# Designed miniproteins, single chains, continued (2): the designs that were tried, part 25

Each design is a single chain, and the fold is of that chain. pLDDT is the mean over its residues in the fold that is shown.

## One batch from the design tools (miniprotein)

Design m4845
Fold by ESMFold2-Fast:
Structure m4845 (fold): chain A 62 residues (1-62)
Amino acid sequence: KIILKLKPEHTAGRMAQRELKLPEVVEVTSYKLLPDGTIEFTSKETGKTATLPSSDVEITVV
């Protein structure tokens, strides 16, 4: 499965987690790296799509 971890040490990551009401670790069905340096992902649990700076997330495949 694909796991996306938010890095709360970055201000942007903390704000996005708060605004999107995401847990620190999110299981995703898909993700895409965008040319502007952001990651677009779809949460498996909610089916919602969101974007975050790639520097603010860690992607792990397990």
Scores: mean pLDDT 69

Design m4846
Fold by ESMFold2-Fast:
Structure m4846 (fold): chain A 130 residues (1-130)
Amino acid sequence: LPEITIREGKVEDVPAVVDLRLAALAERGVEPGVSRETELKTLTSLVENKEIFILLAMVGDEIVGYAVARVEGDTLVVIDLAVRAEYRGLGVGRKLMEALRKLAKELGLKRIRIVSVDAEGKRRVEVIDL
């Protein structure tokens, strides 16, 4: 099995994250509501202003998954999490969640909230107490 490592994302990583996000939306049959250029501008601004955290799952030099999170009060809110299709079932999502737990604890937060939307547009929320 490939060795999976986690690192923090930087502004330079934003294009790769946007491309993975758009690929994940396409797999769900969801058309992005905005252009790639708009996604790049928005995510870059949020990273530069320290409004979000990006965690990257790596196999060698390749980004195989990511998580995007923000702080809301005492909670780390996971806004987006995706793993490349060919790397699913290899524990990438688990390593991203372990890194998110570590980040939340280092920030002195009390919980993690994961927000997802299913194919029918229904919101699902999972809460993890730390």
Scores: mean pLDDT 82

Design m4847
Fold by ESMFold2-Fast:
Structure m4847 (fold): chain A 73 residues (1-73)
Amino acid sequence: DEELRRLKEELERLKEQQAIAQFIGRQLRELGDAITEELAKLKAGEITQEEADERLRELSRRLTEELREFEKE
């Protein structure tokens, strides 16, 4: 009885950890895609190195903010 309750609590914790991992995975994938897009534009000569650096800094800033907001919830 008590052991089954503890196992159910552990299962719920694992589910929460999986949800966190999935959220982080999505954020990292989106960041990777955005970085790839900006680098492709840089290689194509559509933007300057300085513009690419600024856009990458903004993407990093956004990721940091989203992770901070997620931790507050």
Scores: mean pLDDT 78

Design m4848
Fold by ESMFold2-Fast:
Structure m4848 (fold): chain A 78 residues (1-78)
Amino acid sequence: DRALELTLRHGLAELERVLARIEAGEATGQEAASLLKDRAVREELLKLGDAPAPAEYLPAARESGRARLAQVRELLAQ
């Protein structure tokens, strides 16, 4: 499905962008929230918007982002 492939490719590019910013320590609360699964933590980070994400959440966001990146790459490799 071309629509699914385009959606996945767009998601991959955005995911790579956000993950690179997390790895550089420059991620916003909103960017870090996009990679975390814990609802309460995500809601607190979303309140920060464009403000810097607290460093304590960056390792968890990085691990989640890397896992999602691997999954999206596998789907596109089909």
Scores: mean pLDDT 79

Design m4849
Fold by ESMFold2-Fast:
Structure m4849 (fold): chain A 54 residues (1-54)
Amino acid sequence: MSVAELIEQAEAEGWKAVIKLNGEWREVLTARVVPESDVEFVTVINGKEFGKYK
């Protein structure tokens, strides 16, 4: 299973996550684009990209 496929499935199910950034809780939108050869998660908040996690 690819990371992109998993992310799409989670969004289709209406799942959401929240994280703490600079002392603030924010809703996390899963990345829609991931590198073909990598497994990484990109956090997108209000259309702005934050960090990358493997």
Scores: mean pLDDT 48

Design m4850
Fold by ESMFold2-Fast:
Structure m4850 (fold): chain A 79 residues (1-79)
Amino acid sequence: MEEGERLFEQKKYDEAARKYMTLPYDDPRRYFYLGKISFEQKKYEGALNAYKKALELDPNNEEIKKAYEEFLKEVEKEK
């Protein structure tokens, strides 16, 4: 999913989200990347829900677990 990742890096979040939404609804990558997009936009509840859905679909994925942990640490620092 290089195209979606490229759009995400360019801060084109709406376009990146549309690319990830073309993934199957049972693909954990769909929710993982949507979670990253929501996190960058400071939509923390959306990011939390998306990361939880990704972990529900792939609970042993180290990359998703790591991103979720980093997300929780950053949310704790926000005031």
Scores: mean pLDDT 79

Design m4851
Fold by ESMFold2-Fast:
Parts: structure tokens; C-alpha cells; sequence
Structure m4851 (fold): chain A 69 residues (1-69)
């Protein structure tokens, strides 16, 4: 599927409480389109909502910055 399809599935999984499914789908979406700033924003918000540690959030921000350069 497309990056957009994976993002939609990630959001649906997140809303359903399937956090593992959401994480996998966000990862696939970012792998398919790493230049989508809105997708990186959605994934960061997801990581915050699941209580990811500050190191994971910092690593995500570093990867986003590299992908959008």
C-alpha cells in the first residue's frame, strides 16, 4: 500500500487502542515517504501519547530533521 494508506491505517489502529499496530503502520508510512512533515508530526504525537521515553522522542526528532533536509 501507499504511505498515505499506511498512515490512515496507523491512525485507525491508534484510535482502536492497537498501539503495536499503530507503531508498525507509522513506521511503514515513514519508510515509504520520509519527506512528509505531517506524517512525522503524527508519529511524534503518537510517541508522546504512548509515553515513549525522552530519548526515543529525541531520536525521532533527529531522524525527522535528517529526512526533511
Amino acid sequence: GSAEEQRQLAIAAQRAGDLDGARIRYGRALQLDPTDAALWHNYRRFLEEIGAPPTALADNEALRTAALA
Scores: mean pLDDT 76

Design m4852
Fold by ESMFold2-Fast:
Structure m4852 (fold): chain A 73 residues (1-73)
Amino acid sequence: MLEATVRGADGAVITARGATEGGLLGGVSPDGSTTALVGARRALEAPPGAVVGATMTADGSTGPAVLLGRRVT
């Protein structure tokens, strides 16, 4: 599974952990880089069996979210 923190464009922070379903998907590359997610528009491919869903909510601004996280399993 993957443990992740999602940051909205307005600075909102949401922690997401271990979800394997949903319209949002993100992760950390093998080199430790993070994936930026924008809304629930696209699931980004993760290694087989290593997926996590994350939701970002922005309240005052439309913009990109950044998924910061680590793979735990």
Scores: mean pLDDT 38

Design m4853
Fold by ESMFold2-Fast:
Structure m4853 (fold): chain A 107 residues (1-107)
Amino acid sequence: MRKHIEELIEKGDYWGAAMDAAVLNDEELLKEVAEAAKKAGDYLLAEIIENSSPARILSAELLMAMAAAFLRLGFDPEEVKEWLREKLRKLGFKEEQIEYLWERALA
């Protein structure tokens, strides 16, 4: 698993690496992923990961996956975005971080 996380970091998939670290409940590995994202110039993603517990990363991913599923089912994108924004705000994410996560959910 740690080798897989290192491979994700090398590929620039910092959110994927953060997810795997969160599944392992490894807070130090999350810090390593945040530092790698920061060195790559992704300061907003680095801040999201650095200031998150494993549970917060996992919750954000589940909410983003649900938002993507709602979009595929034909729900209104603005209504899905509002729903995701309210849920992520309750997890303590800032508006700028919520916009970043919304854009990732669309990818």
Scores: mean pLDDT 85

Design m4854
Fold by ESMFold2-Fast:
Structure m4854 (fold): chain A 90 residues (1-90)
Amino acid sequence: SSKKELYELLEKLKSKENEKTVEHLKELIEELSEEDQELLLEILKKLIEAGIDKKTILELLNKIAMALILADKELLEKLLKEVEELIKKS
């Protein structure tokens, strides 16, 4: 499932410094639909493949998960553009 793969990738990103941030993100993921979990997983994979730093990845995923929970389409579109710009610059 997308949720299982998300959790496996987040565990690989986990460190002593970001443990609380990772656990909070897991709580947000539990509130997402299966479709939104799949979208978040694809974004996570792209950011990892682009070599984006762990802190930036976790901050972006938290913002995207919140935008999805709130159904904030305008915020989601802005965050997706930010993801694309980061990938292009890497």
Scores: mean pLDDT 87

Design m4855
Fold by ESMFold2-Fast:
Structure m4855 (fold): chain A 92 residues (1-92)
Amino acid sequence: SVAAVQNAINQAQRTVQNNTRLTDAQKATVVAQLQQIQSMTDADQALRAAIDLARATPNRQASLAILRGMLSATGLSAADRARLRQALDALR
C-alpha cells in the first residue's frame, strides 16, 4: 500500500538521521531526496525511486541506511521486502 511504502521511507529518513558515519551535509541531502520520494502517490513508483536513490548514492553508508531503514518498517508486502533485499544484496 502507499501508506506502507511512505512509512518505510519515513523509517529510512530516521535511519539516515541517526547514522553516526554520515556528515550533517550528507544527511541533509539524502533526507531531502527521500522527502521528495515520500510525496509520490504511487506505491510502486515511490519504492522504485527509493531503491534507485540507494543505488545511485555514492556513499555506501547512506545507501545501506536507506535500504535497512526501509526494511525495518512494518506493513510492507513480501514482494516489496524481496525487492529491498535484492537491492541490499547488490550493494556488496
Scores: mean pLDDT 87

Design m4856
Fold by ESMFold2-Fast:
Structure m4856 (fold): chain A 66 residues (1-66)
Amino acid sequence: SDIDKLKELANLVMDDAPLEVIRQKMLELGVPESTVDRLIELYEKASPEERLDVMALMVQKAAETL
């Protein structure tokens, strides 16, 4: 189900999975590729303090596409 996929994304983000794995899961959930690429870029440029906020935004954007 889409809810189970969203839970999988949340777990990957919380477990600090490789960005490519997170990217593929977001695309699977229907997040537009341009949005995913922008969020990945934002995460890579983020300070350690900002990274948690970017990770929360990733999960939020995936939830909005369900």
Scores: mean pLDDT 79

Design m4857
Fold by ESMFold2-Fast:
Structure m4857 (fold): chain A 55 residues (1-55)
Amino acid sequence: SMAEVEATLARITDLLRAGDVAGATALLAEFRATASPEQVALFEKRFGDAQLEIV
């Protein structure tokens, strides 16, 4: 669901802010392994949009 994509994005962002790059990478890999192609595409779009807002 969209809510699961948003929750995963928020958790990865929190890990990156904490400096836990290994944890963020592991969570992203787990999400990609278990998520549908539609969920992965939505996540990548949202993650890209969020990164543009940080700069």
Scores: mean pLDDT 73

Design m4858
Fold by ESMFold2-Fast:
Structure m4858 (fold): chain A 70 residues (1-70)
Amino acid sequence: MTREELLREARELAKEPEVQAAARELHAEDPALPEEVHALTIALMRVGLERGEVELAHELATELVAEALA
């Protein structure tokens, strides 16, 4: 799976009510990261686990968090 494909699937999953609810909870605990970034990191890790691309998902999530904090 490519980085673009993983990001596309994660963006779709991030819209799910369950993921959005988890992202709101995390944003309340860590408001330094936008709620949308929390949602996308959760979605990336879930898609990565489902697709067997956990290492790539972790790399993308780490980059996304670093970019959001810059």
Scores: mean pLDDT 84

Design m4859
Fold by ESMFold2-Fast:
Parts: C-alpha cells; sequence; structure tokens
Structure m4859 (fold): chain A 67 residues (1-67)
C-alpha cells in the first residue's frame, strides 16, 4: 500500500540520491497503476540515477504499492 511504497521510495532517496519530490511522484504513479519502467523514468528525471538502479527502485516501489 501507500505506506510501504513511501518507505521504499524514502530508502531509495537516502541511498540512491533521489529527491523527496521525485520519491513522492514515484509513489503516486505506482499507486495509480504505473509500470516499474514508468516509475523508473520519473526517478531518472529527478536524479542522476543509472537506468538499472532506477528500474530496480521502480520495481520495488510498484511491488510495495501493490501490497
Amino acid sequence: GRHGAEAVAGSAGADGGVSREGAERAVELALQGATPEEVARVLMENSPLSEERALNAGRAIVEAAQQ
């Protein structure tokens, strides 16, 4: 659910250099049913993440949002 997705996005922000704003947008997209690839794109727009790191974070955020 939302709280799990927020926790995962917060961890990505702390360890991966994702801004708070980018993390909040990623959570909202995941809750709206976005794919990991769509979430990864938003993370990359708001931080200098590699595609691999952004996709891994996107998958984790989407999975947490679905729980």
Scores: mean pLDDT 75

Design m4860
Fold by ESMFold2-Fast:
Structure m4860 (fold): chain A 58 residues (1-58)
Amino acid sequence: SAAEEAARRAREAALAGANAEESKQLATDMVREASKLGPEAARGAEAGAVRGIIENGA
């Protein structure tokens, strides 16, 4: 689904960050990109972003 794909992409983007600030920026950029595809993708990307940021900070 669009939400599932967006969540995975946002999580991967957050995990690619070298530090917490970069992780948040990359995740935010992916959420902004996903929002152009519609509200389902935006919600998925937000969930994936939060998860990725938490995992990168662990």
Scores: mean pLDDT 83

Design m4861
Fold by ESMFold2-Fast:
Structure m4861 (fold): chain A 90 residues (1-90)
Amino acid sequence: SEVLELAREAGRQIRLAQQGDEEAAKKAVELLKKLAELEPDDEAIEVMAREAGVDPRSVQSALVMAKLEKESDEEKRRKLLEEARERLAA
C-alpha cells in the first residue's frame, strides 16, 4: 500500500527528528501533511507509531496538527486572493 509506505517513511523521519535531525523534522512535517490528506486508517497510524517509537495517540495528534496547519495556510492564501480580487473589481 502506498499509504503504508508513506507511513513508514514518516515514522522514520519522526524518529530521526526526535534525535535532533532538523532536516528530518522538516521532511516529517511534509509527509504528515500528505498523509493527513489521505485520511490514514488505524493500520497506517500503528505502522507510523511503531517506526517512530511513539504512542499511536502522539501520531494522531501530529496528523491533526499537520492538517490544521495546512488548512490555516490555504485559508490565509484564499482570503488574500479574494481581497485582491475585490480591490481590482472596485
Scores: mean pLDDT 80

Design m4862
Fold by ESMFold2-Fast:
Structure m4862 (fold): chain A 70 residues (1-70)
Amino acid sequence: GLTEEEKEELTELFQKIARKHGASEEDLERLRELVRRERGDQAGALLASLGASKEEMDELGKKIKELLSK
């Protein structure tokens, strides 16, 4: 499972992309809850629904791998 520090870092990464696509505070809170529940697939789907590009999603996946390889 993810540590609380890893969950906070992942939440920030997801929310940064969401904010670029005009996410509401409710969307940002939902992303935080999904990351805390380790539902990265659902968090990614929410970002895609907000308009996140393939390039942004690929960069996010790279950052997640780097974080979890520590």
Scores: mean pLDDT 82

Design m4863
Fold by ESMFold2-Fast:
Structure m4863 (fold): chain A 79 residues (1-79)
Amino acid sequence: GSPDAKVKVKVKNEVSGIEDEFEATREEVLYALEKAREILPDAKITVKVGDKEATSLEEARELLLSAKPGDTIEVKIEK
């Protein structure tokens, strides 16, 4: 698909107790995940697209590259 295609993002951050929903490109989501890992190195970050789940940054990259425009990306950050 197009690299500039927008996906829907739902974030549940259990460390801060904040939930958020927004639209972003796959590249913007990857950048945000890399930043979250830097800020919260001991937190478990899970990325889900449809029925597929990734728990590492490398798996999340592959999963995001397979996402289609309009797909919902769910991000969960746990202690």
Scores: mean pLDDT 78

Design m4864
Fold by ESMFold2-Fast:
Structure m4864 (fold): chain A 85 residues (1-85)
Amino acid sequence: SAAEKELHEELLKVVVQIGEEYTEAIRRGDEKRKEAIARLMKALNLAIVNHDFETARKLVEQVKEEMNLPVVDAALELIDKLEEG
């Protein structure tokens, strides 16, 4: 369906953004940011593989308290869409 295609495209965009932020954190030697971005990756894995949306959302919300980055909000929106779709 069109909705499934949109969700797949959003998933790919968020995964790419997380990868870019993680690579940038490594380049800068920002260990705190690297660890926080790794938690976003873990949260998406929990949502997609385990369908554990509650734990996934909690992890992303913890990252949001530490970092106010657009990718964090994108990850939260994606988790909500995965749970509803």
Scores: mean pLDDT 85

Design m4865
Fold by ESMFold2-Fast:
Structure m4865 (fold): chain A 62 residues (1-62)
Amino acid sequence: SNRDVLDRVYQQVMSDPSLSDQDRQRFTTYYNQVYPVADQMTVSQMVGSVLRMIGMQYDSRI
């Protein structure tokens, strides 16, 4: 399901030891916003959410 995909991506990103506490909070906030509605999302919306979470990891290097 879409929730399973988001959960897997979230856990993988959150397992990255290079992330700061601020980065972890950013990921957690985004995850909590999309997770409750994930099963109602289209495939396109799900892909967008996954890419957003991954993109946030790269942006956190600032």
Scores: mean pLDDT 71

Design m4866
Fold by ESMFold2-Fast:
Formats: C-alpha cells, sequence, structure tokens
Structure m4866 (fold): chain A 84 residues (1-84)
C-alpha cells in the first residue's frame, strides 16, 4: 500500500468514524438521555467536526460530506433537545 493510498483510506475512515459517532449519539438521545447528555454529545460532535474538517482539508469531497453529515446530525440532536 502506497503512502497516498494510506492517506486516502485514513480520510475515508475519518468519515466513517464521524457517521458512527453521530449514529451512537442519536441512538442514546432516542433511548432517554438527559438534556445535559445530549448537550455534551452535540459539543463532542462539533469538536469532532472541527478537527476532521482541519485534517481533511486535502480531501475536499470527503470534507464536504463530513460537514454535511455532522450538520445534519447536530441539527437532529438540537431538535431532540427542544422536545425535552
Amino acid sequence: MSEEERKRLWAETQLALLVMEGAVALRIADSGASKEQIEEDIKRLEEWRKRVNEELKDYPEVQAEANRIADETIERLKKKLEEL
């Protein structure tokens, strides 16, 4: 595996991890998490998004998809907070 292939796979893995983190946060919220717990999950996802956005700057398609997924997930969590 080349260095370039490794970097591309790493970028794709970062996207997959963000998707999984978001799915877990949403599942926890749906399972009766407290308002404080959902707020902490939102904060963690926003920090993760910022870090991934910086790390994926050389992979614009993956970066764009990561931002889209993070935005959608955070908005869904914020909506759950409003319903509490």
Scores: mean pLDDT 80

Design m4867
Fold by ESMFold2-Fast:
Structure m4867 (fold): chain A 68 residues (1-68)
Amino acid sequence: GKKAIEQLKERYKKKIKDSLKAYLKQTNSTEDEETIEKKSEALAKGALDGRADERGVSKEEVAKRYLK
């Protein structure tokens, strides 16, 4: 089960990180890679927690359904 949760978290993190980088380029702003990484991880965790709460299921079940 833990592997599925970690895979979903990493996918959320990657998508959020890509979006943050795109936003920074569009606004001509800069943040270091470490700051982007930390923000992406925090947001990914929040998204996973919110998705589990919204569906009334475990984080593992959310990860399994999302990853197919």
Scores: mean pLDDT 69

Design m4868
Fold by ESMFold2-Fast:
Structure m4868 (fold): chain A 99 residues (1-99)
Amino acid sequence: DKKEEERKENAKKFKDIYAKVKALSEGKLSDELVSQIALLIYGAANGDVDKEITLEDLIKAGMSEEAAQALINDINPDKDSVTLDDIVNWALAHQAANS
């Protein structure tokens, strides 16, 4: 079944993303935030941790246009896209501000 092979490949991609998010955060983000970021990269970037995530990518991942635009503006107001590094740095700053 081709769908079983796709599910195995997708599970591997998610694990690889999770590990990279955790490494980039140096373990400073909560497991919940690491999982949320990994799911965002999995959905919006098809598991490509080096991809610049655009408004269209976030909408395809299930976000409304308003929510996707607000997220990009909050993370990177000077660009129309965000990288994994931008998201991790934003999450670290946001976690610190709410501590």
Scores: mean pLDDT 77

Design m4869
Fold by ESMFold2-Fast:
Structure m4869 (fold): chain A 107 residues (1-107)
Amino acid sequence: SKLDEFKKEAEEILKNIDKMTVEEIQEALDYLLGKARALVEEGSEEAKKIFDEMVKKINELRQKGKSLEEIVDAAIEGARKLEDVMPELARYLIETLEKIKEKIKSK
């Protein structure tokens, strides 16, 4: 399934994250969110609205020069709001983002 492909790609990012710069982690985050967006497009209108509000918040934080950690926190908050409408995607996304956040703090 597309969800299994997403999980595999997220696991590959996490396996390589210790070798990544902060800039490479940002690119990996953008890639992962793009893949999640493709899955959300096949979901409900509510799921699309939640994801779009998350992306808007992330863009506002970037424009304000906020840290990558604060951007990841906004993504985690958005993913938690998806739990009621896309529980499996939300769970994998939250687990992956929490691990990314841990690695950012260690750099």
Scores: mean pLDDT 84

Design m4870
Fold by ESMFold2-Fast:
Structure m4870 (fold): chain A 98 residues (1-98)
Amino acid sequence: MSTKAAPITKADLVAFVEKHKADIKPGGANLLLDEAKVDPAEGEEILKAAKVTDLKIETKSGAITSAEQVKALKKGEKILVSGKVDGKAKQGLFELTE
């Protein structure tokens, strides 16, 4: 019953943001993202998807909209990624490994 954040490298998250930058919507800080009910498999599907729509990338410090903001994140920070893959809403909770 322990929902754990999936590991993600800063490089992989930068590549994801650059690939999908046109689909990223502005959001806010999410102070409760650690309590998000997410499936780790959905996180992998989002990261591997050729196209993601209605994309939101949230941290406790604020929304991520650029690769430069990802580079400012520190090891151990948690990121909630939400979007639609093939019309289905999916979420991934990630933790930076570097």
Scores: mean pLDDT 75

Design m4871
Fold by ESMFold2-Fast:
Structure m4871 (fold): chain A 80 residues (1-80)
Amino acid sequence: MREKVVEAAREIARAAEELGVPDLAREARETAKRHEEGKEPLHESAEELINSFRVLAELVPDPEVRARLLARLDELAARY
């Protein structure tokens, strides 16, 4: 389970960086590190993690960037 959560978090960070959302990318990288270190994990599954970042993605002010980020998260969710 932890490996899938870390993998999902890293992929979210990569998608956010690629789409120009550095704050979300940083949050995703920090989340991956916390799960790797076993420190206060906020998510029990990759699906739960993806859903929490979907909420954050909805707050992205640029509607085109938001739509692309949500589409990337949907692609990730389909794999878990």
Scores: mean pLDDT 77

Design m4872
Fold by ESMFold2-Fast:
Structure m4872 (fold): chain A 80 residues (1-80)
Amino acid sequence: MALVEALKAETDPAEAERLLRELFEEGLRAIKEGDLEKGEELIEAMEEVLPSLPEEVRLLAEIEIGLLRIALGVEKLVNE
């Protein structure tokens, strides 16, 4: 994902936060549209970049990943 690669290379906390928000919004949209595979892939990509993120935005990333995991779990339960 181009956003994930940009996030891995980003050292500016403000820009990293913006890219994380874009990934979160894309993941949430995919999950809500029923594209659970895309949602899972985006969550895994965010988890992979977590250790390379600026410390200042790492907690925000963990919160966003947690929210996406909850949304994904709910959609899986209501689908079947």
Scores: mean pLDDT 78

Design m4873
Fold by ESMFold2-Fast:
Structure m4873 (fold): chain A 74 residues (1-74)
Amino acid sequence: MTQLQQQANELYNQGMEAFQQGDYEKASQLFDESARLWREGGDDNGASHMLRKRADVLEQAGKFEEAQQLRQEA
């Protein structure tokens, strides 16, 4: 993997931990940053996966319309 893809995976792991702890705001931010790094590293599939994870977080936070929009973009 590129250095950017490695950093994206680290952010993904941190986002999953935040999500398990119920810190939806932090999890959303970490998955968004991870998606950005996956795109910069040339992996659009990895970026899409992170956006879907962010959509899951938005649903748990009660932001259903935002989650639905993000899933369409992923």
Scores: mean pLDDT 80

Design m4874
Fold by ESMFold2-Fast:
Structure m4874 (fold): chain A 73 residues (1-73)
Amino acid sequence: MEKALKEAEEYAREKARELGERLGLSDEQTEELAEKAIENARLAMKGTPEDQQLERGLLAVELTLLEFARQHR
């Protein structure tokens, strides 16, 4: 879990930064988006078999960012 969560956190922060730059978000809004994506990844990893945790976490990040983008475009 810890290694998969760290990778999901790094992915979430990078993707939130990229999306924030495209949408003209403030640094605060970009950080809030990253934190939300990380929390959703953590929740998705709970109850998931260890070998599938990274895949589920990354998917949760992508879905969080996609939903945010849909609400702002």
Scores: mean pLDDT 81

Design m4875
Fold by ESMFold2-Fast:
Structure m4875 (fold): chain A 65 residues (1-65)
Amino acid sequence: TDLAAKIAEVLAGKVPGEEAAKIISRAQRLVDEGKLDEAAEFVKNALTSLGYPEEAEKAAEIVKS
């Protein structure tokens, strides 16, 4: 599935592009390693810390699907 593309859609126009790219890259790496729960937790924590709690919940749900 296009995990990176789906997360990018959630972050588009809200999260700065450089930060979005870093979060997506790290999440994809964790997913590729089979660490879905760790990837979801990472994305949620990173986006919440940047001030995007709604995007954090949506992105974490995409990772877990």
Scores: mean pLDDT 81

Design m4876
Fold by ESMFold2-Fast:
Structure m4876 (fold): chain A 68 residues (1-68)
Amino acid sequence: EEEIAKQIQAAAEKLEAAGLTEETPTEEARRAMAKLDIDPALLEALNASRGRTAGEALVEAYLRLVAA
């Protein structure tokens, strides 16, 4: 669980470094993250997320990974 939380935080920090915010549309955030060195399981969870913004998608991805 702590490792998953760290992965989510690292992904959020990488998005911020790329100039994106939690309000960025999920599709744009997914494209940016695909270019970053993000864990494949996290990318899959994000692709399964229905959140409209990067922040919502990251929260949903976290919950999916914790529940798995």
Scores: mean pLDDT 71

Design m4877
Fold by ESMFold2-Fast:
Structure m4877 (fold): chain A 84 residues (1-84)
Amino acid sequence: SPLDEFKAILDEILAEVRKLKEQKASTEEVKKKLAELYEKNLEAMKKAYSAMTPEEKEEARKLLLAMGEEIQALLAEIEKEDKE
């Protein structure tokens, strides 16, 4: 489904951020990679979202918010390790 496609993209972005954290990448490297991943996936995410029902769009928005919160938490941990 379009929602499953959207979720798969979000899961890929999260997996890459987690991988960079495990590799002890700098905050700058992680932010750069996030920008690249968003740019790469923007059209696919928009296409999936536009094909969704109103109910699927609501769930997609919730998933995007949850991912954003998790990325913010991961970035805070990375920044703390990067500066110390």
Scores: mean pLDDT 83

Design m4878
Fold by ESMFold2-Fast:
Structure m4878 (fold): chain A 94 residues (1-94)
Amino acid sequence: MVRWVPLSESDLMDLLTAALRAVLEHQGLPVTILQSRDRPIRVSLEYDPATGAYRATAELIDEAGRVVSTLVADITIKDGKITIEVVDARRALP
């Protein structure tokens, strides 16, 4: 049985930065202005053509390859404006 708890501020910022970086790279935009720590984060993007938004899922992975923290965010980039909506943010405990 896994217990759900809220994300730490540090994990939230690292996951948000990774998600935003993935969207910027997919759009061909420069990512050198984003500061992030070297964390084992996997990002998956799903593009919605009806809204022009990316649903980004960022997952923090442990040494065994298990997902220990998850962030889901809707990210829209249009005409130099970035909008981020956090849909879900959680950490799994054993």
Scores: mean pLDDT 72

Design m4879
Fold by ESMFold2-Fast:
Structure m4879 (fold): chain A 59 residues (1-59)
Amino acid sequence: TDADYSQAILAAIQGRFDEAREYAEKAGMSFDEVLEQARKVQEAARVGREESRRIADRR
């Protein structure tokens, strides 16, 4: 379920690896995939924010 998947990613972002693993199992995903997605979400959010500011300033 999307809720379990989102909880797994959120727990991983917060450093709650045990909870992230449990939610990943319930969502039918490996904890490695959840960790990778958490890192990508965190980096994409920061990069997107900086890119949006740069584009707004230049466009």
Scores: mean pLDDT 73

Design m4880
Fold by ESMFold2-Fast:
Structure m4880 (fold): chain A 50 residues (1-50)
Amino acid sequence: NLPSDPAEVKALAEKLKAKGVKTVWINGFAPSVATQVKALEEVGIKVITG
């Protein structure tokens, strides 16, 4: 599973952006998914859920 800790999610999002990742697919229904989406979108990565 992707990290649910906000600091770890932000670090992962920034690392993915640095690698040139433009889109991320997240499958999940937990409240942590909202935090993951927010962090990724803040660094300019498009998120697709489901």
Scores: mean pLDDT 72

